# Designed miniproteins, single chains, continued (2): the designs that were tried, part 100

Each design is a single chain, and the fold is of that chain. pLDDT is the mean over its residues in the fold that is shown.

## One batch from the design tools (miniprotein)

Design m7690
Fold by ESMFold2-Fast:
Structure m7690 (fold): chain A 59 residues (1-59)
Amino acid sequence: MTKEEIEEELRRIAEELPAEEAEPKIRQLVQDGFLSGDVTFEEAEELLKEGLELIRKKE
């Protein structure tokens, strides 16, 4: 996955799923991207921050 594909997928997860289900999936998605070398550590931190912020805006 590219960084852009990971960002789009985490946004879909955050918007479509309840916060309790979305959080572990977003964390796993970003971690998998980092471990596979698809994103840098800085990019992974940005993606996690974005995903968690989107979840926090939900109920």
Scores: mean pLDDT 81

Design m7691
Fold by ESMFold2-Fast:
Structure m7691 (fold): chain A 86 residues (1-86)
Amino acid sequence: MEELLEGVKNAIEAIKKAADNPSLLWSVVRSLLNIKKKSTDEEVLKAVDEGLELARKHLTPEQFELVEASVTDPEKAFEIAKKLEK
C-alpha cells in the first residue's frame, strides 16, 4: 500500500515535468488508471484522482478520453483515435 502511494506521488511529479510531452503524459496517465482499476485503498484512489485531474490540464479533452478508454474500453479507444485523425 505505501509503495503504491509513493508510486502515484512520483507519477504526479512526472506529469508536471512532462507537461509538453504527450507520449510521456500518456504513459503516466495509463499507469495511474491501472492503479485505480486494481486498488481499493482510499488514500491511493484519492492520490490517483488528483494526478488524473492534473493530467487533464496538460492534455486535450480528446487525448485524455483516449488514454482513459485505452485502459477501460479498448474498442472505444480505437474509435476516439480515428476521430483524432481530423
Scores: mean pLDDT 73

Design m7692
Fold by ESMFold2-Fast:
Structure m7692 (fold): chain A 74 residues (1-74)
Amino acid sequence: MEEALKKLIEALNAAKTPEDVRLVIASLIDTIGALMEGRLDEAARIVEWAAEQSTDPEVAKKLREAAEILRREA
């Protein structure tokens, strides 16, 4: 979980546009909600969806890495 959150923070730091910042923050909020409910598989899907919406390759890569970590811990 800590490694996945670290990748989400790295995605936020890589975000260069207000739209990407909003996307990463929204996915972070929804992911934390899913994690608080013990739904790691749902958290991974939320982050994967956010990666597909990002037009920045660096942001998308970090989001995919976070989703993979969450899926491995599910």
Scores: mean pLDDT 80

Design m7693
Fold by ESMFold2-Fast:
Structure m7693 (fold): chain A 58 residues (1-58)
Amino acid sequence: SSMKQQLLQQGIDLLRQGKAALAAGDRERASLLFNRGANLLLEAGLSNEEISAIVRAL
């Protein structure tokens, strides 16, 4: 697999964890997970708009 594909997968997994943390009421943990996931997705070449769309779709 390409490095970009690995970053995409890891980033999405972190966004999923962030969404789960938010659903559990842990806003601080959700923020940290969203930041980490978004940073990996930006490194993979995604825009902020694309990242927001992924979060909404999860």
Scores: mean pLDDT 89

Design m7694
Fold by ESMFold2-Fast:
Structure m7694 (fold): chain A 58 residues (1-58)
Amino acid sequence: AEKLTEKLVKLTLKTLKDPSYAEEWYKALAELIDELKDDPEKLREALEKAKEAAEKAE
């Protein structure tokens, strides 16, 4: 979970600067959702980290 969360955060930052990473970002998000589908609290926490990274990149 931690590795997929870090991958999503990094791809979020890359996609904001270069939209060509969007496909990799969607794949990373799908992998994280599938891994954490039975743990909504961890999924929410991972998504919050990606959101904070996006907000700070502006």
Scores: mean pLDDT 76

Design m7695
Fold by ESMFold2-Fast:
Structure m7695 (fold): chain A 87 residues (1-87)
Amino acid sequence: VSSILASLYTAGAVRAVGLGLEAIMRGADEEKVQEIVRKHVRRLKARLDAAEPELKTLSPEQAYARARGIVDEELAELEKELDKLVA
């Protein structure tokens, strides 16, 4: 479980940075984008850490699916916030 969480967090963080870079390329303020990305990356880690006790009771496949859902939800929230920043 912990290794799955670490891998999903890393993949999520990389995608979050990519979304931030695209927003900067669209003319968003770099410092604001960096702040928003850091906030969502921190939230992602906190959400995955909070879910760990539940995930330990699931099969590896179910744990992966649940943790992936958390990653997808957090990245969707990040995209919505970045969309509000780009005019």
Scores: mean pLDDT 85

Design m7696
Fold by ESMFold2-Fast:
Structure m7696 (fold): chain A 89 residues (1-89)
Amino acid sequence: MEEKLRELARRGEELAERMTRAIKEGAPKEEIEELLREISRLYLELAKLEGAEEKVLKLLEELANDKNPNPKERVEKLKELVEKLDAEE
């Protein structure tokens, strides 16, 4: 179980970094949207395995299904969700 959680988290972080870079470099909208969907799907899987709250799962599902049209806001929301899941306090 832990190995799978680590793998999903690591892939999510890598994709998030690629997304941030793509936005900075002005990558095509289609590429940004695809990366957002992949990141959201991975974090949704991670959240399910960790038993995250229903509201968090719904937010990740919305990101995965491209319900939020603003890519920058979607990245910010995803980052906030990841920080919340990894909260130390």
Scores: mean pLDDT 65

Design m7697
Fold by ESMFold2-Fast:
Structure m7697 (fold): chain A 58 residues (1-58)
Amino acid sequence: GNPYHEEELEKAIKKGDYELAAKIILSKYIHENNIKLSDEEKEKKIKEIAKELEEKAK
């Protein structure tokens, strides 16, 4: 695991920066699974993850 991603993810969630948190989660997922996504697919997934994180925080 990369400790850097875990620390930054926790900080993003605490700040309510769900878009940044989503970017960190997606980057980790892509790296761990050797997935190749287009910029458009990355943007779409970031929005989906950010929405899920925001709904969970309510």
Scores: mean pLDDT 77

Design m7698
Fold by ESMFold2-Fast:
Structure m7698 (fold): chain A 64 residues (1-64)
Amino acid sequence: MSMEEILREVRERVLEAARKSKSPEEAAQAATRVVNKAMREYELSLEEQEALSRAAAEAVREVL
């Protein structure tokens, strides 16, 4: 699986979780769980982990 595909999948999951969240704090916690799960599944490098964290933070900001 490419990094581009992983970023798209994680972004979609974060957007869905954030929309279902009742507060900004809940949305941030849900985004963190999605990112942590992806990091474990795909054994990402440090640089890839940073890219994933940035994409998740951007997705949360789009909903809030």
Scores: mean pLDDT 78

Design m7699
Fold by ESMFold2-Fast:
Structure m7699 (fold): chain A 60 residues (1-60)
Amino acid sequence: MNPALLAALHDAAKVAGLSREEVRRIVEEAVREGWSAAELAKRLGIDVTTARGLLEALRE
């Protein structure tokens, strides 16, 4: 896993009150289910830019 993805997962986990592993699982589910960045941002309580970065990192 790249350092930027690890940092983004850590920041999202802190905001959402979840573990990094839980955030990763939610993002993987979002990729599988075709969620938008806005939908993921709402689910985790993070900004849309961070959510888009997480979706793209786990999709690619």
Scores: mean pLDDT 78

Design m7700
Fold by ESMFold2-Fast:
Structure m7700 (fold): chain A 68 residues (1-68)
Amino acid sequence: MEGEILLALGRMYAAIGKLLASKGDIEEAIEMYEKAIELFREAEKLGNKEAPEYIEEAEKLVKELKEK
């Protein structure tokens, strides 16, 4: 299903964001998480029931990284 593919791609971007954040590449990490959120939102529009949870988690991480 198309929504499952978008969820998987979003999870990949989130994983890259986590790796970049752990290396101190905060700006690049935020970019990867924002890309993941976009993909998760598309998955949610296609009826994926897991996407809202991933959106919430990724948005929380972006907020934490944007804090001074």
Scores: mean pLDDT 83

Design m7701
Fold by ESMFold2-Fast:
Structure m7701 (fold): chain A 67 residues (1-67)
Amino acid sequence: KKAKLEELAREVTRLAREASLEDQRLAIKAIEAVWNGDLEKAREYTEKIKDEKVREAVEKLIKEAEA
């Protein structure tokens, strides 16, 4: 479980690096919220992400954290 969450977080970070600085900041905040168990905050940050691929990657991370 932890290994899968770390893998998904790395993928989010990789995709976010190719996006805007604002999307990078939001992706980092969403990952931090997932690690803190605050999935509601993670979803709020995810909704503000404009890059579709980054948003989808964060959504996958949140779904794995809920499992």
Scores: mean pLDDT 82

Design m7702
Fold by ESMFold2-Fast:
Structure m7702 (fold): chain A 76 residues (1-76)
Amino acid sequence: MSKEELLEEAKELEEKARELEEEAERLRKEAEELKKTGDPEAEKKAEELELEAEILEGIARIYLGVAKLLKKKAES
């Protein structure tokens, strides 16, 4: 794989990570609004959204880690 291909793949993963982080932030904001209602059913939905956000944040961290590795390989 060329240095250009490694950097291009790293950039793509960084963009995907950014999208996942933005989606996670959106889900957390929705969860906060649901918690404000005081409705037990809304609180359960908020917990599901928070879990989904946590999963997306985890995937984003993995993508950023792989992107960092690809950038280091491109420099070597």
Scores: mean pLDDT 86

Design m7703
Fold by ESMFold2-Fast:
Structure m7703 (fold): chain A 57 residues (1-57)
Amino acid sequence: SKTIAELIGEILNLIGDKIEIEMKLEKGEISEEEAEAKIEEIDKEIKELKEELKKAK
């Protein structure tokens, strides 16, 4: 099982990835469809990690 520190680190990295995607979308570097799909996947992963974090605490 992952430690609390590892889970928090993974969540923070995913939040960073989400911000990067939003910035690329604002600059027109990616399509809205691609950005939405990637953000949805990231949000799903964050939700799963938060559930693991609840069990670790």
Scores: mean pLDDT 83

Design m7704
Fold by ESMFold2-Fast:
Structure m7704 (fold): chain A 97 residues (1-97)
Amino acid sequence: KEEKIKEIKELTEKMIEVMEKWKAGEISPKEALEKFHELGKKIVEIAKELGLERIINLTYQMEVILNQAAYGYISPEEALLLIKKLGEKIVEEAEKA
């Protein structure tokens, strides 16, 4: 249980790092979407095993925000701020488990 919670936290930090790299121009929007989706899928798989429904919902919200930024509905700066806030909530929910 504790090991899986640590993995959720590490994967969440990697999702934030992907967004920061895209904002910095180190990776393309397409690469960011692909990496972000892969990391989010892993978080959802672990959260499902642990019965952490809130984390599943928060992870999905992070993917929606990244897609909105990729399609130009919000700025990369706004997306990073929103993704960081959602990531903080994921970590908080994981620590409560």
Scores: mean pLDDT 83

Design m7705
Fold by ESMFold2-Fast:
Order: sequence, then C-alpha cells, then structure tokens
Structure m7705 (fold): chain A 69 residues (1-69)
Amino acid sequence: SEGLEYEIEAAVYEIAAAVYERIGDYEGAIEYLEKAIEAYRKAIEAGDESAKEHLKEAERRLEELKKKL
C-alpha cells in the first residue's frame, strides 16, 4: 500500500538523519529528519495510522536537533 511505502521511505530518512547526527552534521540530520516527517505525514494521509507515533517521535527529535545549531 502507499502508506507502507511512505513509512519505509520515512524509516530510510531517519537512518540517514541518525548517521548525520552521529558525525556531528546537525544541519544534515535536520534536513533528513524533515524529509522523514513529510513521509510520515503522507503515510497517515494514505491511511497508515501506525505512522502517527513515529511522526510524534520524529518531531520531538527535530526540536532537540535544532537546539544544537
């Protein structure tokens, strides 16, 4: 389903964000986390309600990363 495809896309972006955060590239981490958030929002719109918890956690992580800039 489209919802599952968006959720997989979001998970890949979250992995990229974690890699950038690990190397201290907070700008890169923020960019990929914002892409993950967009993908989770599309998953929810496509009917995948399981993405709602992932969206909330990604938004929380984004706020924390922005404080490191």
Scores: mean pLDDT 87

Design m7706
Fold by ESMFold2-Fast:
Structure m7706 (fold): chain A 65 residues (1-65)
Amino acid sequence: SHMEELRKEGIEKLQTTYGISKEEAELANLLGMDPWTYRDFLESLKNLTPEEKAEFEKILEERKK
């Protein structure tokens, strides 16, 4: 619980500092990416097919559990 609170605070701070969404901040944290490199990563995600995006979202959902 304490670790989850720290993670939540870190995500909120990323949102405020870099002007990114909660989902984007969570994704950056989950993938171990710096917010600075995350922007370039987001551009690559725009090129995913709907099927690839659905698989990616499923993996993220499993990792959140």
Scores: mean pLDDT 66

Design m7707
Fold by ESMFold2-Fast:
Structure m7707 (fold): chain A 94 residues (1-94)
Amino acid sequence: SLLEEIRKAVLELSKAVDADPALQSSETARLITALHLAVVSAEVFPENAKEDLEIALEIARRLYELAEQRGSTAVAEKARDFIELIEKALEELK
């Protein structure tokens, strides 16, 4: 399912962030934690999936901006892919 792809994308994004010295900050850790919580909430409470995925989209866009600003190309690419997956899921929930 698309939510399973989103869950896998969050895990890959988290691994990429953990591997990048330029992104070792409390701000980045808070963003990744919030992103995981939003995705888990969407999976556990499908009735709230649209709201939770909209929150995840905002967090992912902020993470993308930070990765771009810090030259973290691999993280920026994974964040972009993740954003596209969320946008696709939100279109299917309309």
Scores: mean pLDDT 86

Design m7708
Fold by ESMFold2-Fast:
Structure m7708 (fold): chain A 73 residues (1-73)
Amino acid sequence: MQVEYDAGVKEADKLAAEGDHRSAAFMYEQLARAFPDRQAELLRKAAEYYRRAGDDEEAERLEREAREVERRQ
């Protein structure tokens, strides 16, 4: 689990460094679905990269979801 999380974050960060913000956002969103203990943080990270990619609607959706997760946990 922890090894998979670290590898996923590293891949997402590599994509972001290469300028592929949309793929980085998608990877962080997938990580949020897989790791509920870190879900709110990962959803906010995905939203940030969706905004950098110009996908404002997706960013707003994930920001709302992150707030709901934080309120429940």
Scores: mean pLDDT 82

Design m7709
Fold by ESMFold2-Fast:
Structure m7709 (fold): chain A 80 residues (1-80)
Amino acid sequence: AMTADQKIELYKKALELDPNNAVAWNNLGGAYLEQGKPEDALKAANKGLEIAEKLYGGDKKNDNYLASLMLKKDAEEALA
């Protein structure tokens, strides 16, 4: 299985190719939470939410919004 460090590098490379990939931003944030980096996770979640709002305002909005919002909440709770 991939480590959190390996996941972070993979998702960063994916985002170099497609910076508007909201799913990759959410996955990157999840990997940061696995590493105990909630500040980095929060930044990634906020970016994923911003992109999901712009690109998925139609049929996929609810799923992408929910994923980004849940990740943001988890990161904020870890910072409290």
Scores: mean pLDDT 78

Design m7710
Fold by ESMFold2-Fast:
Structure m7710 (fold): chain A 61 residues (1-61)
Amino acid sequence: MAAEIAELQARMAELSVEATEANENKDSARLAALGEEMTRIGAALAAAGVAPAVKGAIIQF
């Protein structure tokens, strides 16, 4: 669980960096794909009983 949660958090950080790059490039399609992946990770963290700092409202807009 702890290692699993740490891995999900690390991936979320990775996606955050990539989303910033996609936003700088004005790549809406890539941003949408990254948003989906971030939503999946958020759901996985919630399923693991972790309260994520990022919620759907932040990711989905």
Scores: mean pLDDT 70

Design m7711
Fold by ESMFold2-Fast:
Structure m7711 (fold): chain A 59 residues (1-59)
Amino acid sequence: DEKIKAADEIFLLFLDKAEETGKYEEIRELSIKYGEEISELLHKDPEEAVKKVKELLEK
């Protein structure tokens, strides 16, 4: 299931960024702020959801 694979990748992207930066609270806030948008993208285009999260975490 492509949605499950994309969701797992997104989870690991957030986890890796939090571990790398030590900014757990900031990463958590980011996931809450964009959670609805990411969820909608996962339903429409799992690859775009992953791309969006990667772009958000590069800032």
Scores: mean pLDDT 79

Design m7712
Fold by ESMFold2-Fast:
Structure m7712 (fold): chain A 98 residues (1-98)
Amino acid sequence: MLAEGEEYEKLGEEYYKKGDYKKAAEYYGRAGVLYLRAGDYEKAGEAFEKMGEAYEKAGDLKSAAKAYREAAYAYEKAGDLEKAKEAEEKAKELEEKA
């Protein structure tokens, strides 16, 4: 699961570099789900945060907000309350714009 998650995260990075933000978000989301299933909550939070950043770049604020909500959940499970709070505030900011 973790090795596959890392592979999808790399694919997300490659598509992000190409400016294909929608595909980048899709692959980062897949990585996050795999990390979450593996119990690697810190990596899951990071992947969902990158998914949110990619959706913001794509102009999909609704999907970005949802991604940051998932990042906040993963960071809370990891015990990283500061990153969870930052992700929650980011989701709220985007929800107010959408």
Scores: mean pLDDT 88

Design m7713
Fold by ESMFold2-Fast:
Structure m7713 (fold): chain A 103 residues (1-103)
Amino acid sequence: MEEEIEELKKYVDEKAKELGLTPWQREALTERVIELFKKNGLTLEQAKKIIDEAYKKVKERLEELRASDSFEAQLEYGVLEMVGTAQLLFDEIEKEIKKLKEK
């Protein structure tokens, strides 16, 4: 479990880095995600699949906002980039865990 937790921490950090999160945001997010996965008793493989799905959804949303020429979309993107992206990623991870537990 401990070696799997270290691998999972690196995996979360790398995905968060790809989304443009700062080192301190990634550290805070990674700690919360690891605690959530431990609480839910997930395997490393299940956790990686959940992270991949959440990352894909967040990345698609950010790309949609970036592609928009609307002022509101550009403003939303700026807010997400500063403070919202870490929370959005965490929320999507929680949703994927809930879906897994429904089966």
Scores: mean pLDDT 76

Design m7714
Fold by ESMFold2-Fast:
Structure m7714 (fold): chain A 64 residues (1-64)
Amino acid sequence: AIDYFILGLRYYEEKKYEKAIEYFQKAIELDPDFGEAYYYLGLAYEKLKKYEEAEEYFKKAKEL
């Protein structure tokens, strides 16, 4: 989980938001309680102006 999360962060920092989403999703598949990965999924979707998806992931992060 953490290794995929770190890769997601690297892509996020490079502004490769679609790749960041891919790796953050892999992180939560391995660790469904990984709240920080849900939070960064929200941030990445927000950067892509997908505000509805971003809100769903922010809500999920707050529940964890």
Scores: mean pLDDT 84

Design m7715
Fold by ESMFold2-Fast:
Structure m7715 (fold): chain A 72 residues (1-72)
Amino acid sequence: PEAAAQRALDVAQRAVDKLEEIAKKENWNGERGVHHSLGVTADGRALAEGWAKVKVENGKVVSKEYGGRALP
């Protein structure tokens, strides 16, 4: 479970980095986020989830948050 949560965090961190690059390049204002379900069991259940959210004002990242967790 911890390994799946760590992978979800890694994916979320990469998503934050990507959103920061886009924000700096495009100078957009507002909030963007991504949400990932990672891995599936034979029954189609996700093993973990990750999320990332970035808020940008005047082309500058003013907040970022991300997380990940294993699913039951």
Scores: mean pLDDT 69

Design m7716
Fold by ESMFold2-Fast:
Structure m7716 (fold): chain A 93 residues (1-93)
Amino acid sequence: DDDELSKNASEGTRKLNEGDYEEAVELYKKALSVASEDDKPFILIKLAEALLKLGKYEEAIKYAEESKELAKGDETLEKKAEEIIKKAKEKLE
């Protein structure tokens, strides 16, 4: 459902920018549930970013690694995933 994907992703980004990280996570999870395989890597990065800001470092790593696996040679998304994983691991050490 493209309309539901776009609405949930856009609203999630708005909540992320406003500092409403828990609501951003909820909205990105809803976007992820209706996302095509091609859209999932981007939504997973946004979800991981929101989780990182919320202090849920293990979950942020999980979704960033999932994004990296699904990105299939998208160097921009793979690099973003690696940055999130690195930041989360630094917080866990």
Scores: mean pLDDT 84

Design m7717
Fold by ESMFold2-Fast:
Structure m7717 (fold): chain A 55 residues (1-55)
Amino acid sequence: SSELEEKLREAAELLLQGRHEEAERLLRDVSREYGIPVEELKRRAEEIAVRQVTG
């Protein structure tokens, strides 16, 4: 998987662990690096988190 996909999975894991501040910091860093809005990255990470719990 791409580095972007790995970072999104990492953010999703942080969200599932209740580590919301760390997830937000990671997503802001990814937003700056890839030029993708933080809100879009947060939505993607949340979708991954939901998918990881079950389906």
Scores: mean pLDDT 83

Design m7718
Fold by ESMFold2-Fast:
Structure m7718 (fold): chain A 94 residues (1-94)
Amino acid sequence: SAALEEVEKEVVKKIEEYLKKAEEILKKEGRLEEVEVDGKPVPTPETMRRILEIALEMAEKEGEEEEVIYALKGQLTSDQEYADKTEELLRKKA
């Protein structure tokens, strides 16, 4: 539904903001490890994992909505339970 799509877009935007802040922290600490893929710098898998960990820590500290926190946990752990909880919360808000 259109309402569900709008809620999903809002959650994605918040996740992207936390990921960007986490990347900036790692860059400032000299820990943003990147490799070139097709002439473009991309984070290594290890760096991406750390970005997700920092993003999750920040979201939890700021008291972010459960759907954002569970979505980040799902990405970090690949656990279907967090994906299922995220979907349930998104549907309740739509």
Scores: mean pLDDT 81

Design m7719
Fold by ESMFold2-Fast:
Structure m7719 (fold): chain A 78 residues (1-78)
Amino acid sequence: DREKAVRAAEGALAAARAAAEAGDLQMAIHYLNEAKRAVEPVSPEAAELLERGAEAARQGDLETAIELAEKAVRVLRE
């Protein structure tokens, strides 16, 4: 379901932005991983971007995680 995948990716983006303000890496990682699972059947490309975003968040790089989540949302809307 593409609409569900878009909402999951948008949720992960919102969580990553909130985590950047709060310093809550675990929140960003959790939502990026959940979004990847919802997105993978719809767009393997967007799922790979979300996986890379989760890895960036694990390294403390929330700026890169946000950029990758934004890219995943754009891929899903095309």
Scores: mean pLDDT 83

Design m7720
Fold by ESMFold2-Fast:
Structure m7720 (fold): chain A 79 residues (1-79)
Amino acid sequence: AAQAAADAITKAVGTMLRAGNEEAVDYALKALQSANEGKVDEARRYLDKAVELARKGGVPDEVIEALRTALDYAIAQAA
């Protein structure tokens, strides 16, 4: 489960970087870091911002949903 979440985040980040959406990647990584630090509310805010920027950057919905699911899992582990 944790490995599947890490793999999903890695693939989503790779897709966003290829699309030139570095800001969405930055927020996704901040969400993961905040989740790992137990900062659930902060992680949620960064996740929402990453999703918003990824949608604006033209990242495919399937990739955005995979990222959201993986980060939701990471946040749940920190709760």
Scores: mean pLDDT 76

Design m7721
Fold by ESMFold2-Fast:
Structure m7721 (fold): chain A 58 residues (1-58)
Amino acid sequence: SSVRLAIKHDLGLSDEELEELVRLAKNNPSDEEIRELAERLGVSPRQVRSAIEALQKE
């Protein structure tokens, strides 16, 4: 998906990290889960929220 490729590029994620983000997006994550993932990926919680929203919009 072009959305997944854009997120990978914009956030500087590996394929494995992108897959983790996609899995989280499918499960309507809590604020805490978003913060924990952002810390692991080395990005801001806002960037993770934006990426999840883009993935959920198809």
Scores: mean pLDDT 83

Design m7722
Fold by ESMFold2-Fast:
Structure m7722 (fold): chain A 55 residues (1-55)
Amino acid sequence: EEEERRRELAREFGRVVAKHAGLTDEQIDRLAEWLGEHPEATAAEVRARVEELKA
């Protein structure tokens, strides 16, 4: 219940961040899945993941 809500919010947040970073749709989907599994990820960790996906 609450876990699902957190995962959904994390996915939405990841999509917004990824679009601002210029990621492709595929990279956005991968980031959203990762954030769904790591809903407590910090902004710094999200940035590091974005860089990994772009590499």
Scores: mean pLDDT 72

Design m7723
Fold by ESMFold2-Fast:
Structure m7723 (fold): chain A 94 residues (1-94)
Amino acid sequence: DSVLEKLEKELEKAKAAGDKEKAARLLQNIGVLYFEKGDYEKAVEYFEEALSLTDDPAEKIVLLNMLADALEKLGKEEEAEELREKAEELKESL
């Protein structure tokens, strides 16, 4: 996938530059592409890394819900529910 390869190269550059905000956005976009392809294990990995790089509560809510969606596809419904509850708690604190 040429789009995926391009995003992965941009991610390497963002990481090398220490641009955490750009890296988090690129990781999220790559995760979405893997989710759309049905590679839910890869989507989980990318969403978890994106979540680790963002301090923005609004972005965390989005990523927690995306991660929960991917975990549900993997049959990890209990883990997905815990993340959805965490996203709801963050939303209530804003």
Scores: mean pLDDT 87

Design m7724
Fold by ESMFold2-Fast:
Structure m7724 (fold): chain A 58 residues (1-58)
Amino acid sequence: GELYRVVKDYEGKHPEELTLKKGDILEVLEEIGEHWLVARSLKTGKIGIVPKEYVEKL
């Protein structure tokens, strides 16, 4: 998938959501709706959903 950088800290609110720290790199696997991505954290290896507004494409 495409590589994205986390631009703001985000605490996951549900088990399916990733908790993100600014500067983390994610591999985006797919888009779901207009506000969410499915991504893998390169730091933890976990897959989950992330809010689009918290990440930018590299």
Scores: mean pLDDT 86

Design m7725
Fold by ESMFold2-Fast:
Structure m7725 (fold): chain A 61 residues (1-61)
Amino acid sequence: TVAVQALMLGTGMSREQAEEVVRLVEEGRYDEAVELLMREAGLSRKQAEGAVELARIMLSM
């Protein structure tokens, strides 16, 4: 929940897109989450990798 909200606020992506990113991260599918962030939110690979790492940290809380 918190990870979804953070992705929406940080990237401007829709709730559905942010939920998909969080789901991929929860499943350990980090490369797919990075590619989705680059495609849907227009992030660079480095920015997408940072967003995935932040989501991983938030999900481990």
Scores: mean pLDDT 80

Design m7726
Fold by ESMFold2-Fast:
Structure m7726 (fold): chain A 92 residues (1-92)
Amino acid sequence: HMPSIGEITLAIIEMVRGIARYYVKQGKVEEAVGALRLMKRIVEKNKDKLSKEDYKKILETALEAARWIYEQTGSPEAKEIADELEKEIEKL
């Protein structure tokens, strides 16, 4: 079975989330926020190629990551990314 683009995109987002968590543990806040920017870019680039169900799962995974990084670091950019992702989910 060949993975769907939704399955591939979710797997990539989950890997980037893991990398962001690692950066937070190392005290590398800027790199962790950089990983959130990458997640947001991946979501935006693949939006039109995803089913609504897959898109929602991907957004929810990215939102969880952004909220967690905000809670751990207090980064205003992480909060902005989380707020934007939450609004995108609400439109679905």
Scores: mean pLDDT 85

Design m7727
Fold by ESMFold2-Fast:
Structure m7727 (fold): chain A 70 residues (1-70)
Amino acid sequence: SMEEKLKEEAKKKVEELAKEAGITEEEVEEGKERIRKLAEEAGRELPPEEEVEAVAKAGILARIRAQQEA
């Protein structure tokens, strides 16, 4: 249960950061589609939509950080 709470808190933080960064629904949808294709190639079933969305947002945030000049 503690591990589930930590995952939910991590998802909430990712959602807050995504909103702050101005990530669009279109960008999230593209990220989700990429995750879906990777899961299909690996022969795995997709996790719940909320989890896929959180992973997609985290990936977009990582790309934004990489694109920002230090």
Scores: mean pLDDT 74

